# Ledger of designs, part 61: designed miniproteins, single chains

Each design is a single chain, and the fold is of that chain. pLDDT is the mean over its residues in the fold that is shown.

## One batch from the design tools (miniprotein)

Design m2224
Fold by ESMFold2-Fast:
Order: sequence, then structure tokens, then C-alpha cells
Structure m2224 (fold): chain A 73 residues (1-73)
Amino acid sequence: GTPLSDERIAKNAKYAAAAKDILDGASPEEIQKKYNMSTATINKIKQAVIDGLKGLEASSGEDYSEEIAYIKK
């Protein structure tokens, strides 16, 4: 496999932290300021979080509809 560079590890950690903040209800503007991310990158992370929540609904049977609706705003 491709070796993980320090930069790639840092980028992955940053993306995971941003995803958690989005899940916790942070606005795109807050994420942009905190992590210095473009709106396009934030929208990509938002979609990944939504896809993850839908996967959890399918596997656990829990309802995440409110969280998904909030993130879509």
C-alpha cells in the first residue's frame, strides 16, 4: 500500500475533526474559519458524513433523519 506521509496523516486527522464538528452541528462558515477549508471541501465532507449516517441507520436500525436534515442545511 501507499505509505502514509505525515502530511497525509495530518490531512486525514483534520478531515475527521471537521466531519465530527459538522455532525455536532457546526456551520460551513465555522468549519472554514477553524480548519481553513474551502466551501467545496466542506460540502464533500458533509456528504461523507450524511452517507456515513445513512450507513449507520441501515446497520443499526437507529433513526438519524434529524441529524441528516440539519447537516443538509
Scores: mean pLDDT 73

Design m2225
Fold by ESMFold2-Fast:
Structure m2225 (fold): chain A 110 residues (1-110)
Amino acid sequence: SQIQQTISRLRSLAKQYLQSSMDDLIRSSSRIRRLSSRLGNDETVRTSTLGIRYARQGDRVRATQLLLTSQASLSLRLSNSDTGRLRDRVLRAPNVDQALQIISQTLLSL
């Protein structure tokens, strides 16, 4: 399914983002923010903007969690409401693995 393919891709992206430089995380988040802005997806713009802020602060975990949330929202065209709720839940996760579990469970419940 498209959902399962997205989840598998997010797991691969999580490994990549955790090994990436902060500058690479900023570039990735900026790309998502620009695309989301063109599509009128305000909550994904907000999520990716937060990702940039955390990356600039050196918070790799939070930056990665927000990048994964933005990718999920963009890939599956989540509503602004679903994106906002997902972001808030993901930010409560103590690490990237638990954030991926929250994202996966949320996407599978769609």
Scores: mean pLDDT 88

Design m2226
Fold by ESMFold2-Fast:
Structure m2226 (fold): chain A 115 residues (1-115)
Amino acid sequence: SKEDIVSFFTEYFGIPKEKAEKLADILMNPDSYTDEEIEKLVKELLEKYPNFRSFVRFVGLLVGETDEVKIAIDIIRKKKGAVTEAFIRLLEDMVKYYGADKKKIDALIKAITGE
């Protein structure tokens, strides 16, 4: 659900509820938002929330990409390929190895994969 996605971003990245709700809305309906709107939110999140930036950077490290904005937009736009696959793999590893909330992570994976 949207609430599970919001809780994931607030709990694991410290993103405020209002911004996490906006990010969840975009993830669930990316085609309803312009590239400029998505890029503006992504840049703000990367600048203000160190744990979010670190996570995006780690995804980039796994696939050899250094453009943090591009990584985040590719994930949000559900672009098929190595970036989105690495992101989903990291989310699954958070559940398997670090005890992260499976329900919240499953909601985020479903929003990205459409499953």
Scores: mean pLDDT 83

Design m2227
Fold by ESMFold2-Fast:
Structure m2227 (fold): chain A 100 residues (1-100)
Amino acid sequence: TLLDYYSKLSPEERRKRIEELIKEVKELIEELKKLIEEYKKNPSSEIVAKLVGVILRLEALVLELEALLSDESLSEEEKEQVREALEEAKKAIEEAKKFL
């Protein structure tokens, strides 16, 4: 499981991985917003394919972030950062699916 993976990381490696995951979530949400605006302007199969790709990547990150929340070694600040990223990612996915 993803939890087994994280249990083998040092606290420093986990912190770095959390920062990388949060950064990727934010970048994918920005990409998703841009694709939605492009879709509203000119609907195309190419834009739909890109939307699906970004949604699938965000859903994969959601699973990884949920696994991290099960890790008791996280600080309360790290848990809050992960929860915030999860809520933002889930909201972005739901909004994007309205256009599919």
Scores: mean pLDDT 83

Design m2228
Fold by ESMFold2-Fast:
Structure m2228 (fold): chain A 97 residues (1-97)
Amino acid sequence: MKELTPEERRQALRDGVESLVKGAELEKQGKVNEAASYFTAAGILLALADPTPEEIREAVREALQGKDVEAYAEVLEKSPIAKSPLGRLVLETVREL
């Protein structure tokens, strides 16, 4: 697998979480196919980041600041990302907010 520096792993985590948020926003707009592309990108980026639960909590809190966390949780629960261990951990973190 590709070895990332600590800085690259942190960037992959941020990009992954932001891709989840963008995917959720697009799905709320009815752009389901476009949202699916962002959820796929998020899954790849989260796998590359190999984050701890603490790192996920920080990234999710930052990305969802000022957003309707309940609406995002509902969309993410329906997404394919929620079936992965990392995606489920992100969803659990959103529900804790």
Scores: mean pLDDT 76

Design m2229
Fold by ESMFold2-Fast:
Structure m2229 (fold): chain A 78 residues (1-78)
Amino acid sequence: MIEELIAEGRKAREAGDYDKAIEYFTEAYKKALEEGDLISAILALNELAFVYQKMGENEKAKEIYDEAVELARKQLAE
């Protein structure tokens, strides 16, 4: 379940295992897109960006946040 992947990613991030956190959040994102669940896809991208921010990869984190914003705009498109 997408929720389980997000939960496991958060546990990995809290433990400082950023590689595992990236794996879980990336899998959650892919599954959310497959299911058409844009809300969960946006959540997974935000969680992924935060991991990169904690790693000091600020440019990568910004790119992922920008992707999440663009996906949110598509969800809200008139």
Scores: mean pLDDT 84

Design m2231
Fold by ESMFold2-Fast:
Structure m2231 (fold): chain A 82 residues (1-82)
Amino acid sequence: MSAVELAEEALELGMKAVEAASKGDAEKALELAEEAIRKGQEALEAAKKEKDKEKALEAEITAGVGLIAAGVAKTIAKRLLK
């Protein structure tokens, strides 16, 4: 997978985690958020190796947004699980 493809998956998973959290599905939100964090970290590592600076920047921004979404969802999920 390219850095951009990994970043797009991280964003999709992060947004799905936010949707699950908004519906009160704490377990699903946490699962999706943790997967989004893993994919986002993989995307950031792949971006460091990307020779095309424009693609590297696109991957970093996209992964960054996905990681923020995942972080929000994980925080809500942990609060719901208490």
Scores: mean pLDDT 85

Design m2232
Fold by ESMFold2-Fast:
Structure m2232 (fold): chain A 76 residues (1-76)
Amino acid sequence: SLEEIKKWFEEKYSPEQAEVAKMAAERAHERGLSDEAIRLAANWAAFLYELGMSKEEAIETAVAVAEVFQRAEERK
């Protein structure tokens, strides 16, 4: 579930990275993405933020990548 995914990031990452990951997970969930795509969005957002992207840019980029991933999986 979304809540289980959010809790996992809170337990594994710094508070700032966990916040970015949770925001990306919530946005991906709002867009109707699968749990797998939500996890992908959260991981990518945390990673991009650590590389120096702003929170907003990291979240938007990660969610866009997760959407592309889900569309590819829907064809399998």
Scores: mean pLDDT 82

Design m2233
Fold by ESMFold2-Fast:
Structure m2233 (fold): chain A 66 residues (1-66)
Amino acid sequence: SDLIEEIMIHELVTEYGLSREEAEEVLRLVKEGRFEEAIRILVEKAGLSREEAERLVRNMARALAK
């Protein structure tokens, strides 16, 4: 759903401090199942711990699975 994707982008930008371009890249990587790459961006750009980034990616993947 485009609405769920926009909510995720908005949260990544407003709560995690990513740029819109970085947030869109994270969303794209999660949609492609490239979870390790999405985790690395979240750790490097949002300052999340690896455990926090892994939980966020799992939750995003679950929400995007219809």
Scores: mean pLDDT 88

Design m2234
Fold by ESMFold2-Fast:
Structure m2234 (fold): chain A 62 residues (1-62)
Amino acid sequence: GRSRLVVATASGPTPEEAKELARQKAEEQARRQGLRIVGVGVEVEESPDSYTATATLAAQEP
C-alpha cells in the first residue's frame, strides 16, 4: 500500500497532556481515512505558558 504521514499538534499545561492530545488527534484523523498506523513519533516543545506536542503517524493505505 502507499505510505502516508498523518500530523497533528496540540497544546496543554503538561508535556504528557500535550502529547496525549496530539496523538489522539492524529489517530482520529488516520481512523477517519481508514489508514493502518505502522509507526508513531511524538515531539514536545516548551513554551512560556504551555507545552506544544506534534504527533507524526506513519500510516499505510489498505
Scores: mean pLDDT 83

Design m2235
Fold by ESMFold2-Fast:
Formats: C-alpha cells, structure tokens, sequence
Structure m2235 (fold): chain A 106 residues (1-106)
C-alpha cells in the first residue's frame, strides 16, 4: 500500500482555493483519491471549485501516471449543498470516476 500527499494552492477569479490530495493505493491496485478543499470566501462558484479540484487531480496523474478509481471530496460547510452537488456532477463528467462529497468542519 502506498500513500501520496499533494497540496495545491490555486487562485481563481481572486479567490484562494487550497486542495490537499491524499491518494491511497489498495492491495488490488485500485486508487482512492481523497481531496480536502478549503476556499476563502463563501462566494466560490461550482465552476471555480471544479477547476481547482481538476488541476489537483491532473498534477497527481502527471506525477504518478495513474488515474484514481474513486474520488472523495471533503468540502467546508460554508459551501452550499447545491454548489457541492454541481461540483460532484462536473467532476464525474470530466473524469468518468465516481465522486463522493462530504461536508467537513473547517
């Protein structure tokens, strides 16, 4: 089992978004990527969040040559449920990978 951790700071439309990615490779070779997303400001759009998360995933794939089989998103409670659902849908369409969204207390 191998664990890889990456932290990516992205500025999108004047908003600071931090994405911390932890990728765990299971014994069967399946990869689960858990992303902790912190956004400064409640006004972050679904488009801005999805772009930041996709950049983090692209950097992971470039570094490792491996694509995740499942994505877990930990989003701050300041992100509205509607925004979280839109981000999930955008990521599933772009990656073709199942996405689970969780709200965390940041």
Amino acid sequence: MEIIEETINVEINGKQITVQLTAKIEEDGKIVAELNVTATGAETSPEDLAEAILKALEEYVKKTGKKPDKIILNLPKSVPEETAEEVKEKLEKETGVPVEVRHVDW
Scores: mean pLDDT 74

Design m2236
Fold by ESMFold2-Fast:
Formats: sequence, structure tokens, C-alpha cells
Structure m2236 (fold): chain A 58 residues (1-58)
Amino acid sequence: SMGVTLTPLEAAVLRYLEANRDRPVTQREIAEALGVSQSAVSRAIRRLEALGLLERRP
């Protein structure tokens, strides 16, 4: 969002999820697509949720 700085991995995870918003996406799939560990993806997702950039609609 405006005024927040994302790491390259956080930005890549966010873009991947936005590009695939029409289907369920697993952390394993993101990790394989980006060439990183699932732990790295999990941490990126937690930070994106904390920043309000990943929301679950009711």
C-alpha cells in the first residue's frame, strides 16, 4: 500500500496471489513458483496480512 516498503519476496508473493485470485493458492505452490522455502512464503504472507494487503472477505 502507499507508504509501505515491501521486500522483493513480499512483493512477488502479493503479485502472485493477485494474479491467481480466482482460485485457491497454496504456500507450496508459491514457494515452488518463486524458488524459495515455504517458511519464507509463510513469513511474507503473515507480514502482508499484518499490513492489511491480504484480506479474507466474509
Scores: mean pLDDT 78

Design m2237
Fold by ESMFold2-Fast:
Structure m2237 (fold): chain A 64 residues (1-64)
Amino acid sequence: MLSEREKQGALEAAATNSAAASAAAAGDMYKHGAISREEAQEIRALRGEEAARALAEKAYKVGK
């Protein structure tokens, strides 16, 4: 945390971490049969931000 450049990098890292968490959730949903293996892989192949948001929406509906 030395400059604004460092802060920007941390923000990008957070977005990437969020996508990774969504990919993990997709794998768990596949285990329960909520989504297929192909669907889980498709989400992991998507952009980090889009994958995280799409997965969050799906998780919300399942956890309703």
Scores: mean pLDDT 54

Design m2238
Fold by ESMFold2-Fast:
Structure m2238 (fold): chain A 94 residues (1-94)
Amino acid sequence: GKMTPDLSPEERAERELAARLRDAFENDAPIVRAAVARLKALIPELSDDQLAGLLFAVAMGALDKEDLMTRHGLSPEQADAVVAAAEEIRAAVK
C-alpha cells in the first residue's frame, strides 16, 4: 500500500477516493461515460470532455452547484444533474 502511517483515517479515505476518481475519469470508466452521455442530452452546449471535466471537479469537491451556475453558466436544473451524476460516480468508486 501507498498509505502513510501518519495520515488520519479520514485523510487516508479521502486520498483513496481521490485516487479511484482519477483512475475512473482517466480510463473513461463505464459509469463516467454513461453520466457524460446523459448530461450531453441536458447540456448540449458542452463537449463530452468539458462535461467530464465538470463531473471530475464536482466529484473531487472543487466545484459545487453555485459554482456551476455562476462560473459555468448552467441552469439550476443542469447544475443539479451534474452534482447528482458526480455523487453517483463517487458512490460507484467507493
Scores: mean pLDDT 81

Design m2239
Fold by ESMFold2-Fast:
Structure m2239 (fold): chain A 78 residues (1-78)
Amino acid sequence: MQGDLSREEAMAQIKEAIDRLKELIEKGAKPSEVARAATALYLLTVAAYFSGAITEEEYNRIKKEIDELVKKAEEKFK
């Protein structure tokens, strides 16, 4: 079915989404744009975990990276 991700596809999409989020933060994008990108990345990571494409350890590491990027964005908006 469309949307069923292999491990390689899931990791590639997550990496692309992380890179997109980093790009938005470095460019000083609006808080709403960063929030949407972070939300999309969280949903993608959740979907990858529930489909079995990534491990619980990978899921937790990716979530920590997202949280750190969001904190970094909040610091830049001060």
Scores: mean pLDDT 79

Design m2240
Fold by ESMFold2-Fast:
Structure m2240 (fold): chain A 85 residues (1-85)
Amino acid sequence: GKKEELIEKAEKYLKKAKELLKQGDYEKAREYIKKALDELSKLTELEKLPKEAIELLQEAVKYLADGDLEKALEKLEEAIKIIKE
């Protein structure tokens, strides 16, 4: 369904972000992390997510703003894991 499509897109973007971080391409990694966050934000409009998942998304936004791309990515992966449970 639409929920599963948004989650799969977010996971694909985060996988690409990880590859880019390993390559030292922080600018493109940031763009893909933002794309993953945008897909998960669309999911919040479709249904009510667990509070813990919402808090993790908010933490990811803060880390992304601070330039901590690795922590932003970790928080988004944790959010996806909870959303899928």
Scores: mean pLDDT 85

Design m2241
Fold by ESMFold2-Fast:
Structure m2241 (fold): chain A 78 residues (1-78)
Amino acid sequence: MLTELLKRALEVMSDPELQKKAEEVIKEIESGKMSYREAVKKAFELLDEMLKDPEVRKAIEADPQVRAAAALFGDLPL
C-alpha cells in the first residue's frame, strides 16, 4: 500500500534526480532488507521530499487513504 502510493507519486514527478532517488528507496523497501520500521521511516522521508513537487502533492492529497493515514499518524506533511 505505502509503496504503491510512492510509485503513483513517482509517475507524476517531473524532477529526474528525485525520481532516481525515489526509485532507489522504493527498491530497498521492496527488497525486504530493511525492518518494517526503517522502511516506514524511509518512505515518509521520501514522501516529504516528493511533496515539494506541486503535481505530486496534488495527486497524494487527493488520495483518501493518504488523508486517512495523515489524520491517524500525524507524521505526514499533508
Scores: mean pLDDT 69

Design m2242
Fold by ESMFold2-Fast:
Structure m2242 (fold): chain A 62 residues (1-62)
Amino acid sequence: MDLEAVRVALAVVIATSEDPRLVELARRALEALEAGRFEEARRLIEEAVKLDPSLRPVLELL
């Protein structure tokens, strides 16, 4: 589990993505991760992966 790599990946999505839905999912996942709600963060990242499959490796870091 590499929580720092997950945080960096989510922050990059928030900063660079032009898809508001993907940005909202990434922001909510980052908030859940920072609050220690790992199960909620995982679910939100799984939803983000459905919109952008390139994010699948981020799930493997959790």
Scores: mean pLDDT 81

Design m2243
Fold by ESMFold2-Fast:
Structure m2243 (fold): chain A 62 residues (1-62)
Amino acid sequence: MKKVLVVVGDGEAGKKLAKELAEKYKADEVLLLSGMSVEEAQKLVQELRKQGYLVISARVPE
């Protein structure tokens, strides 16, 4: 079973959060979603979970 980290955020803040969480959770794959809406990101997370992936999701605070 693959572990996927999904991070919603822009610029360096998004990259920093993705790096920290990927290391903490030992993610197999990392998806940094820059410029994507919350609704689109939520749909992607649900689709990945439906496919049997372990999904960890996080968002950079505004």
Scores: mean pLDDT 78

Design m2244
Fold by ESMFold2-Fast:
Structure m2244 (fold): chain A 87 residues (1-87)
Amino acid sequence: KEDEERAKLWAERVRNLVKKAAELGPSDVVVTADRNPIVAKATGDALVEAVKEYKDKIKSATFRAADTDDPEVLKIVEEANKKLKEI
């Protein structure tokens, strides 16, 4: 489905962003969640995974809600940030 294809593409882009940030030295990474829960979940999970891989080279990482009041997206953002704090 289109949402799953977008989720896969954006997850890969997030992993590449964190890798590049790690290569540039200690950097703050901010990723904004898509308003679609499937895309938001995939990008949040990718961000957490990538930050764990490069933890010694990333200064901070934050997952931000898009301009949306969707409770499902907001919960995904909260859970991703909780996992980021545990790294």
Scores: mean pLDDT 82

Design m2245
Fold by ESMFold2-Fast:
Structure m2245 (fold): chain A 85 residues (1-85)
Amino acid sequence: MLQPSPAATAENRRAAEEAIPILEEEAERAEKEGKLEIAELLRRAAELYREAVALADTDPERAFQLEVEATLLVMEAAILKRIAS
């Protein structure tokens, strides 16, 4: 089974920790603009990144899966923003 290296896991954790406040700020902005679906996707992505950070040291495989799911939600939000704009 393919799994991230320890170095990649540490880098992914830092990226997730940095992404959380940015995604929450973007979600608040989207909500204020009436883009509720985009706001919901970004808030869900932030929640998944928080769970990934919490599990990074104890369950790195689960943390990686949550990071992938969060990234897909961010991409979906970006696609919706492009279509709506």
Scores: mean pLDDT 79

Design m2246
Fold by ESMFold2-Fast:
Structure m2246 (fold): chain A 73 residues (1-73)
Amino acid sequence: SDEATELNQLAVQLELQGRTDEAVDLYQQALEIYRALGDRNGEATVLNNLGNFLAKQGRLDEALDLYQQALEL
């Protein structure tokens, strides 16, 4: 949980620095950890953050898929 939270927070910082690929990688790592733990609240938070980030990058279909996954939690 703490590791996944730290990865999510670091991903937000990398996003602000314009380090797009690294931010996505860390969001995906945080998502994997929350999923393994069954932490649906943590999973939803990461899915929404990654979705918002991908939407900003113009990757709208991927963002919509992530938002739908978050809504199903």
Scores: mean pLDDT 85

Design m2247
Fold by ESMFold2-Fast:
Structure m2247 (fold): chain A 72 residues (1-72)
Amino acid sequence: SAREEEIRRLAQEIVDEVLAAHPGAPADELIQLAAERAVALGRERGLSDEEIKELARIAADLIQARADAAAA
């Protein structure tokens, strides 16, 4: 859906932002920072609690996948 695409796009923006702001940070720290940003941005944009949780989950998944690929 258009909403799912919007949330996925926002998750990518959050990931890019936290990676740029915190170079060299471990994945668990980046995931925490991404979750904080997802809550702040989600509230600012009027997202529901479920949409904010999904936004944070997608961002965490993207960070973890990147870390796993780098560790391979």
Scores: mean pLDDT 86

Design m2248
Fold by ESMFold2-Fast:
Structure m2248 (fold): chain A 63 residues (1-63)
Amino acid sequence: KGLEYYKQKKYQEAIKEYQKRIEENPNDALAYYNLGEIYRSMRDYNTADYYYKKAKELDPNLK
């Protein structure tokens, strides 16, 4: 698909950004939530679920 390369590059860049945020602030619930969204878009539902649960534990308002 024409968008396949673009999506992969976008996911890689976003993952790096949110991983940096977590390294700087392990309690950044939004960074965990956004990692969950990215992994869900990649159809890695197990990894997405892990990050969503982590985000909810840090900030219940992200339900």
Scores: mean pLDDT 77

Design m2249
Fold by ESMFold2-Fast:
Structure m2249 (fold): chain A 77 residues (1-77)
Amino acid sequence: MSEEELEAETLEAIADMYSGLGKRLAQQGKLDEAKEWYKKAAEIYEESARLVSGIDPQRAEEFRKRAEELKKEAEKL
């Protein structure tokens, strides 16, 4: 595994945690806090996509889609 791939995996795990936290906060009615965590998760997925774009374009596209979905979820709150 390259340094970029390892970093992307670490960032993916962090983004997954942040998106999960955002979802839990939204379910608790803490919408402003949920928006912040969704936005943070989206930024991290975008960085993961950037890191692997030259190595695994399909995985990069998946990360970009996850980021876009989280941005849309944040906008709905």
Scores: mean pLDDT 85

Design m2250
Fold by ESMFold2-Fast:
Structure m2250 (fold): chain A 94 residues (1-94)
Amino acid sequence: NEKEAEDLLVEGAKLFKEGKYEEAIKKYEEAIKLDPKSKLTPVAYLNLGEAYFKLGKYEEAIEYYEKSLKLAKELNDEVTIVRAEEKLEEIKKK
């Protein structure tokens, strides 16, 4: 399932780049569901937040950035911690 979760995150990122945010969200949600404790799940939550942000759904974006930050701290994923904190600062400024 780890490889399947990675493939879903890659597909989601491709859809996000194409501006297909709702489709990207579905792929990220599917990846999280396959392996919610994966080392990739903080990044999946970060990507969910970003997609909701692009859709103007700021409350959902904040929720997913906070979930990303919490899990990244539990997994000692320093890169995702910094990115999630930056996104939370950015969104609260708007």
Scores: mean pLDDT 85

Design m2252
Fold by ESMFold2-Fast:
Structure m2252 (fold): chain A 56 residues (1-56)
Amino acid sequence: MSDEELAEKGLERVEEGAKEAAAISPVAAQVAKRELERFRKLSPAEQAKWFLEKQK
């Protein structure tokens, strides 16, 4: 997978997490939303690297 593909996988994973958090509580949803917005501000290469490091 390219860095761009890994970044898309990472973003999708974070978005899924935010959706799950929203189903749990409003507070969890707000925390997840802030994490998602921060992740979106990273470049694709940074997102890919972050995602890979989190999986390890």
Scores: mean pLDDT 74

Design m2253
Fold by ESMFold2-Fast:
Structure m2253 (fold): chain A 80 residues (1-80)
Amino acid sequence: SELDKLLEETQEYAIELREALYNHDSKKANEYLDKLVETALKISKESAISAAESAIEEARKHKNEETVKHAEKLLEEVKK
């Protein structure tokens, strides 16, 4: 189903985001973060909020302030 594909894409982007954060690649992290939240929003607003909040936590774990700020901006946009 389309939903199953979106869920799989969301999981893949979350994995890529974590890998980029581990490798200290903020540009790639922000790219996958954008894709993650955009794909999650196609599922639901709640899914996008959850994805952005999880991304904030993961970026904080890796002490990546640039990606934390980017994720916080995306969260504000989704909560509108």
Scores: mean pLDDT 89

Design m2254
Fold by ESMFold2-Fast:
Structure m2254 (fold): chain A 71 residues (1-71)
Amino acid sequence: SMEEKRKEYIKKNLIPKLSREEYAVLLLVQAGFSREEIGRRLGISPATVRRLVDRILKILGLKNEEELRKL
């Protein structure tokens, strides 16, 4: 399907473009942690987590955190 081809493209071509911090945030979002929980685990504010999530969404071409979790 077009959805599966899109996910495969993102995993192969776009995820490697993430910084180490962005990749850590991606993994914690996929694991189901809230922005507050991610902030506590990484020692950063929830506002910084939000900015990192927004950057990840832009790099991966996704609309929201729900699409990120379903990746």
Scores: mean pLDDT 87

Design m2255
Fold by ESMFold2-Fast:
Structure m2255 (fold): chain A 61 residues (1-61)
Amino acid sequence: MEQTLAQIEQSIKEFNLDKSEFYERAAKVLEQTAKDKREAGQEESAERLEEMAKELKKKSK
């Protein structure tokens, strides 16, 4: 079941007008995913997701 992806899509639609909130929320999701990837031994994937999260945080400001 792809519930997580459906929830992300719903969040994007709900916060369409609040770009700063959207970017901040997306950054947190990427940070959590990066942590999961690092725990799974996928260091390169984790680093890429962490970089994406940093960029989204900059856009939220």
Scores: mean pLDDT 72

Design m2256
Fold by ESMFold2-Fast:
Structure m2256 (fold): chain A 73 residues (1-73)
Amino acid sequence: SSMKEELRKKILELIGLKLRLIGLEYELEKLKEKLKENPDDEALKEEIAKIEREIEELKKEIKKLEEEIKKLE
């Protein structure tokens, strides 16, 4: 059925977003480790802030997609 196909597509999209989130959170952890060694590195602070914004937007996308999946189940 078309509903099962749409559900499958959204689940695959959700898996992709969650994998991206894990990757960004790992990158953020590594950048924060580098910042501990160089606390005054403004470029590094800007990169951290950028990734933190990307993580927050991605979490919003994940939440929206999870709610859409619930409506199809």
Scores: mean pLDDT 88

Design m2257
Fold by ESMFold2-Fast:
Structure m2257 (fold): chain A 70 residues (1-70)
Amino acid sequence: MIEDAVNIDEEVEKAKKEKDYKTAIEILEKGLSIDPNNAILLRQLAEVYEAMKDYEKAKYYQELAEKAEA
């Protein structure tokens, strides 16, 4: 898979474990700029915002992820 997002997944997981949420968001937003309907990236972005206690953005991205899977 030449469009393998493994680098994005690994960097996001590392940033989340290190609580570097700003880096995680930037990586996820870059991924979404390529694939804006990617439910996995949208869910990960919602999880990052929830960890930051930004519940409004977390809810927004969670809803987008659900719409992408519907």
Scores: mean pLDDT 76

Design m2258
Fold by ESMFold2-Fast:
Structure m2258 (fold): chain A 56 residues (1-56)
Amino acid sequence: MVVEFTEKGQGLQQTLGLPKRVSQRELAEALGRLDGASPEEALRAALENGLVRIVE
């Protein structure tokens, strides 16, 4: 499954050093590296806040 950073999520994209489109797993792993957050919960929060959207 692939996710894409929205305009609102550009700051997060730059912080994580990721391309505009990444796998859901890669995004979750990158979010988990931000000081021990649950990767699944961080990914869910990013989706709910419109920072990323599911593309495929």
Scores: mean pLDDT 78

Design m2259
Fold by ESMFold2-Fast:
Structure m2259 (fold): chain A 95 residues (1-95)
Amino acid sequence: DEIDRAREAFLEAARRAIELDPSLRPDVLEAEGLLYAALGLATQDVDAGRRALERLERKLDEAARKAKSPETQEALREAKRHARRLVDAVIAEAE
């Protein structure tokens, strides 16, 4: 299932980022909360779901700028990419 694969990939990338830089845990957990908000909204109000995804992407971009290692920055970029794929897949299923 594309939705399950994207969700698992997001969670793995997010976990990887926290393991590499534990100081980013609050930012990553806030982004995860925004992902669940986007997923819940995506089937009821697509525009609201997209706005929640945009807030998630900005939060991960902010975390990536704070990150000191290229590996942590890459993990955060992967999390952002998989979050977008997940939300897009949920919207496509609802259409």
Scores: mean pLDDT 86

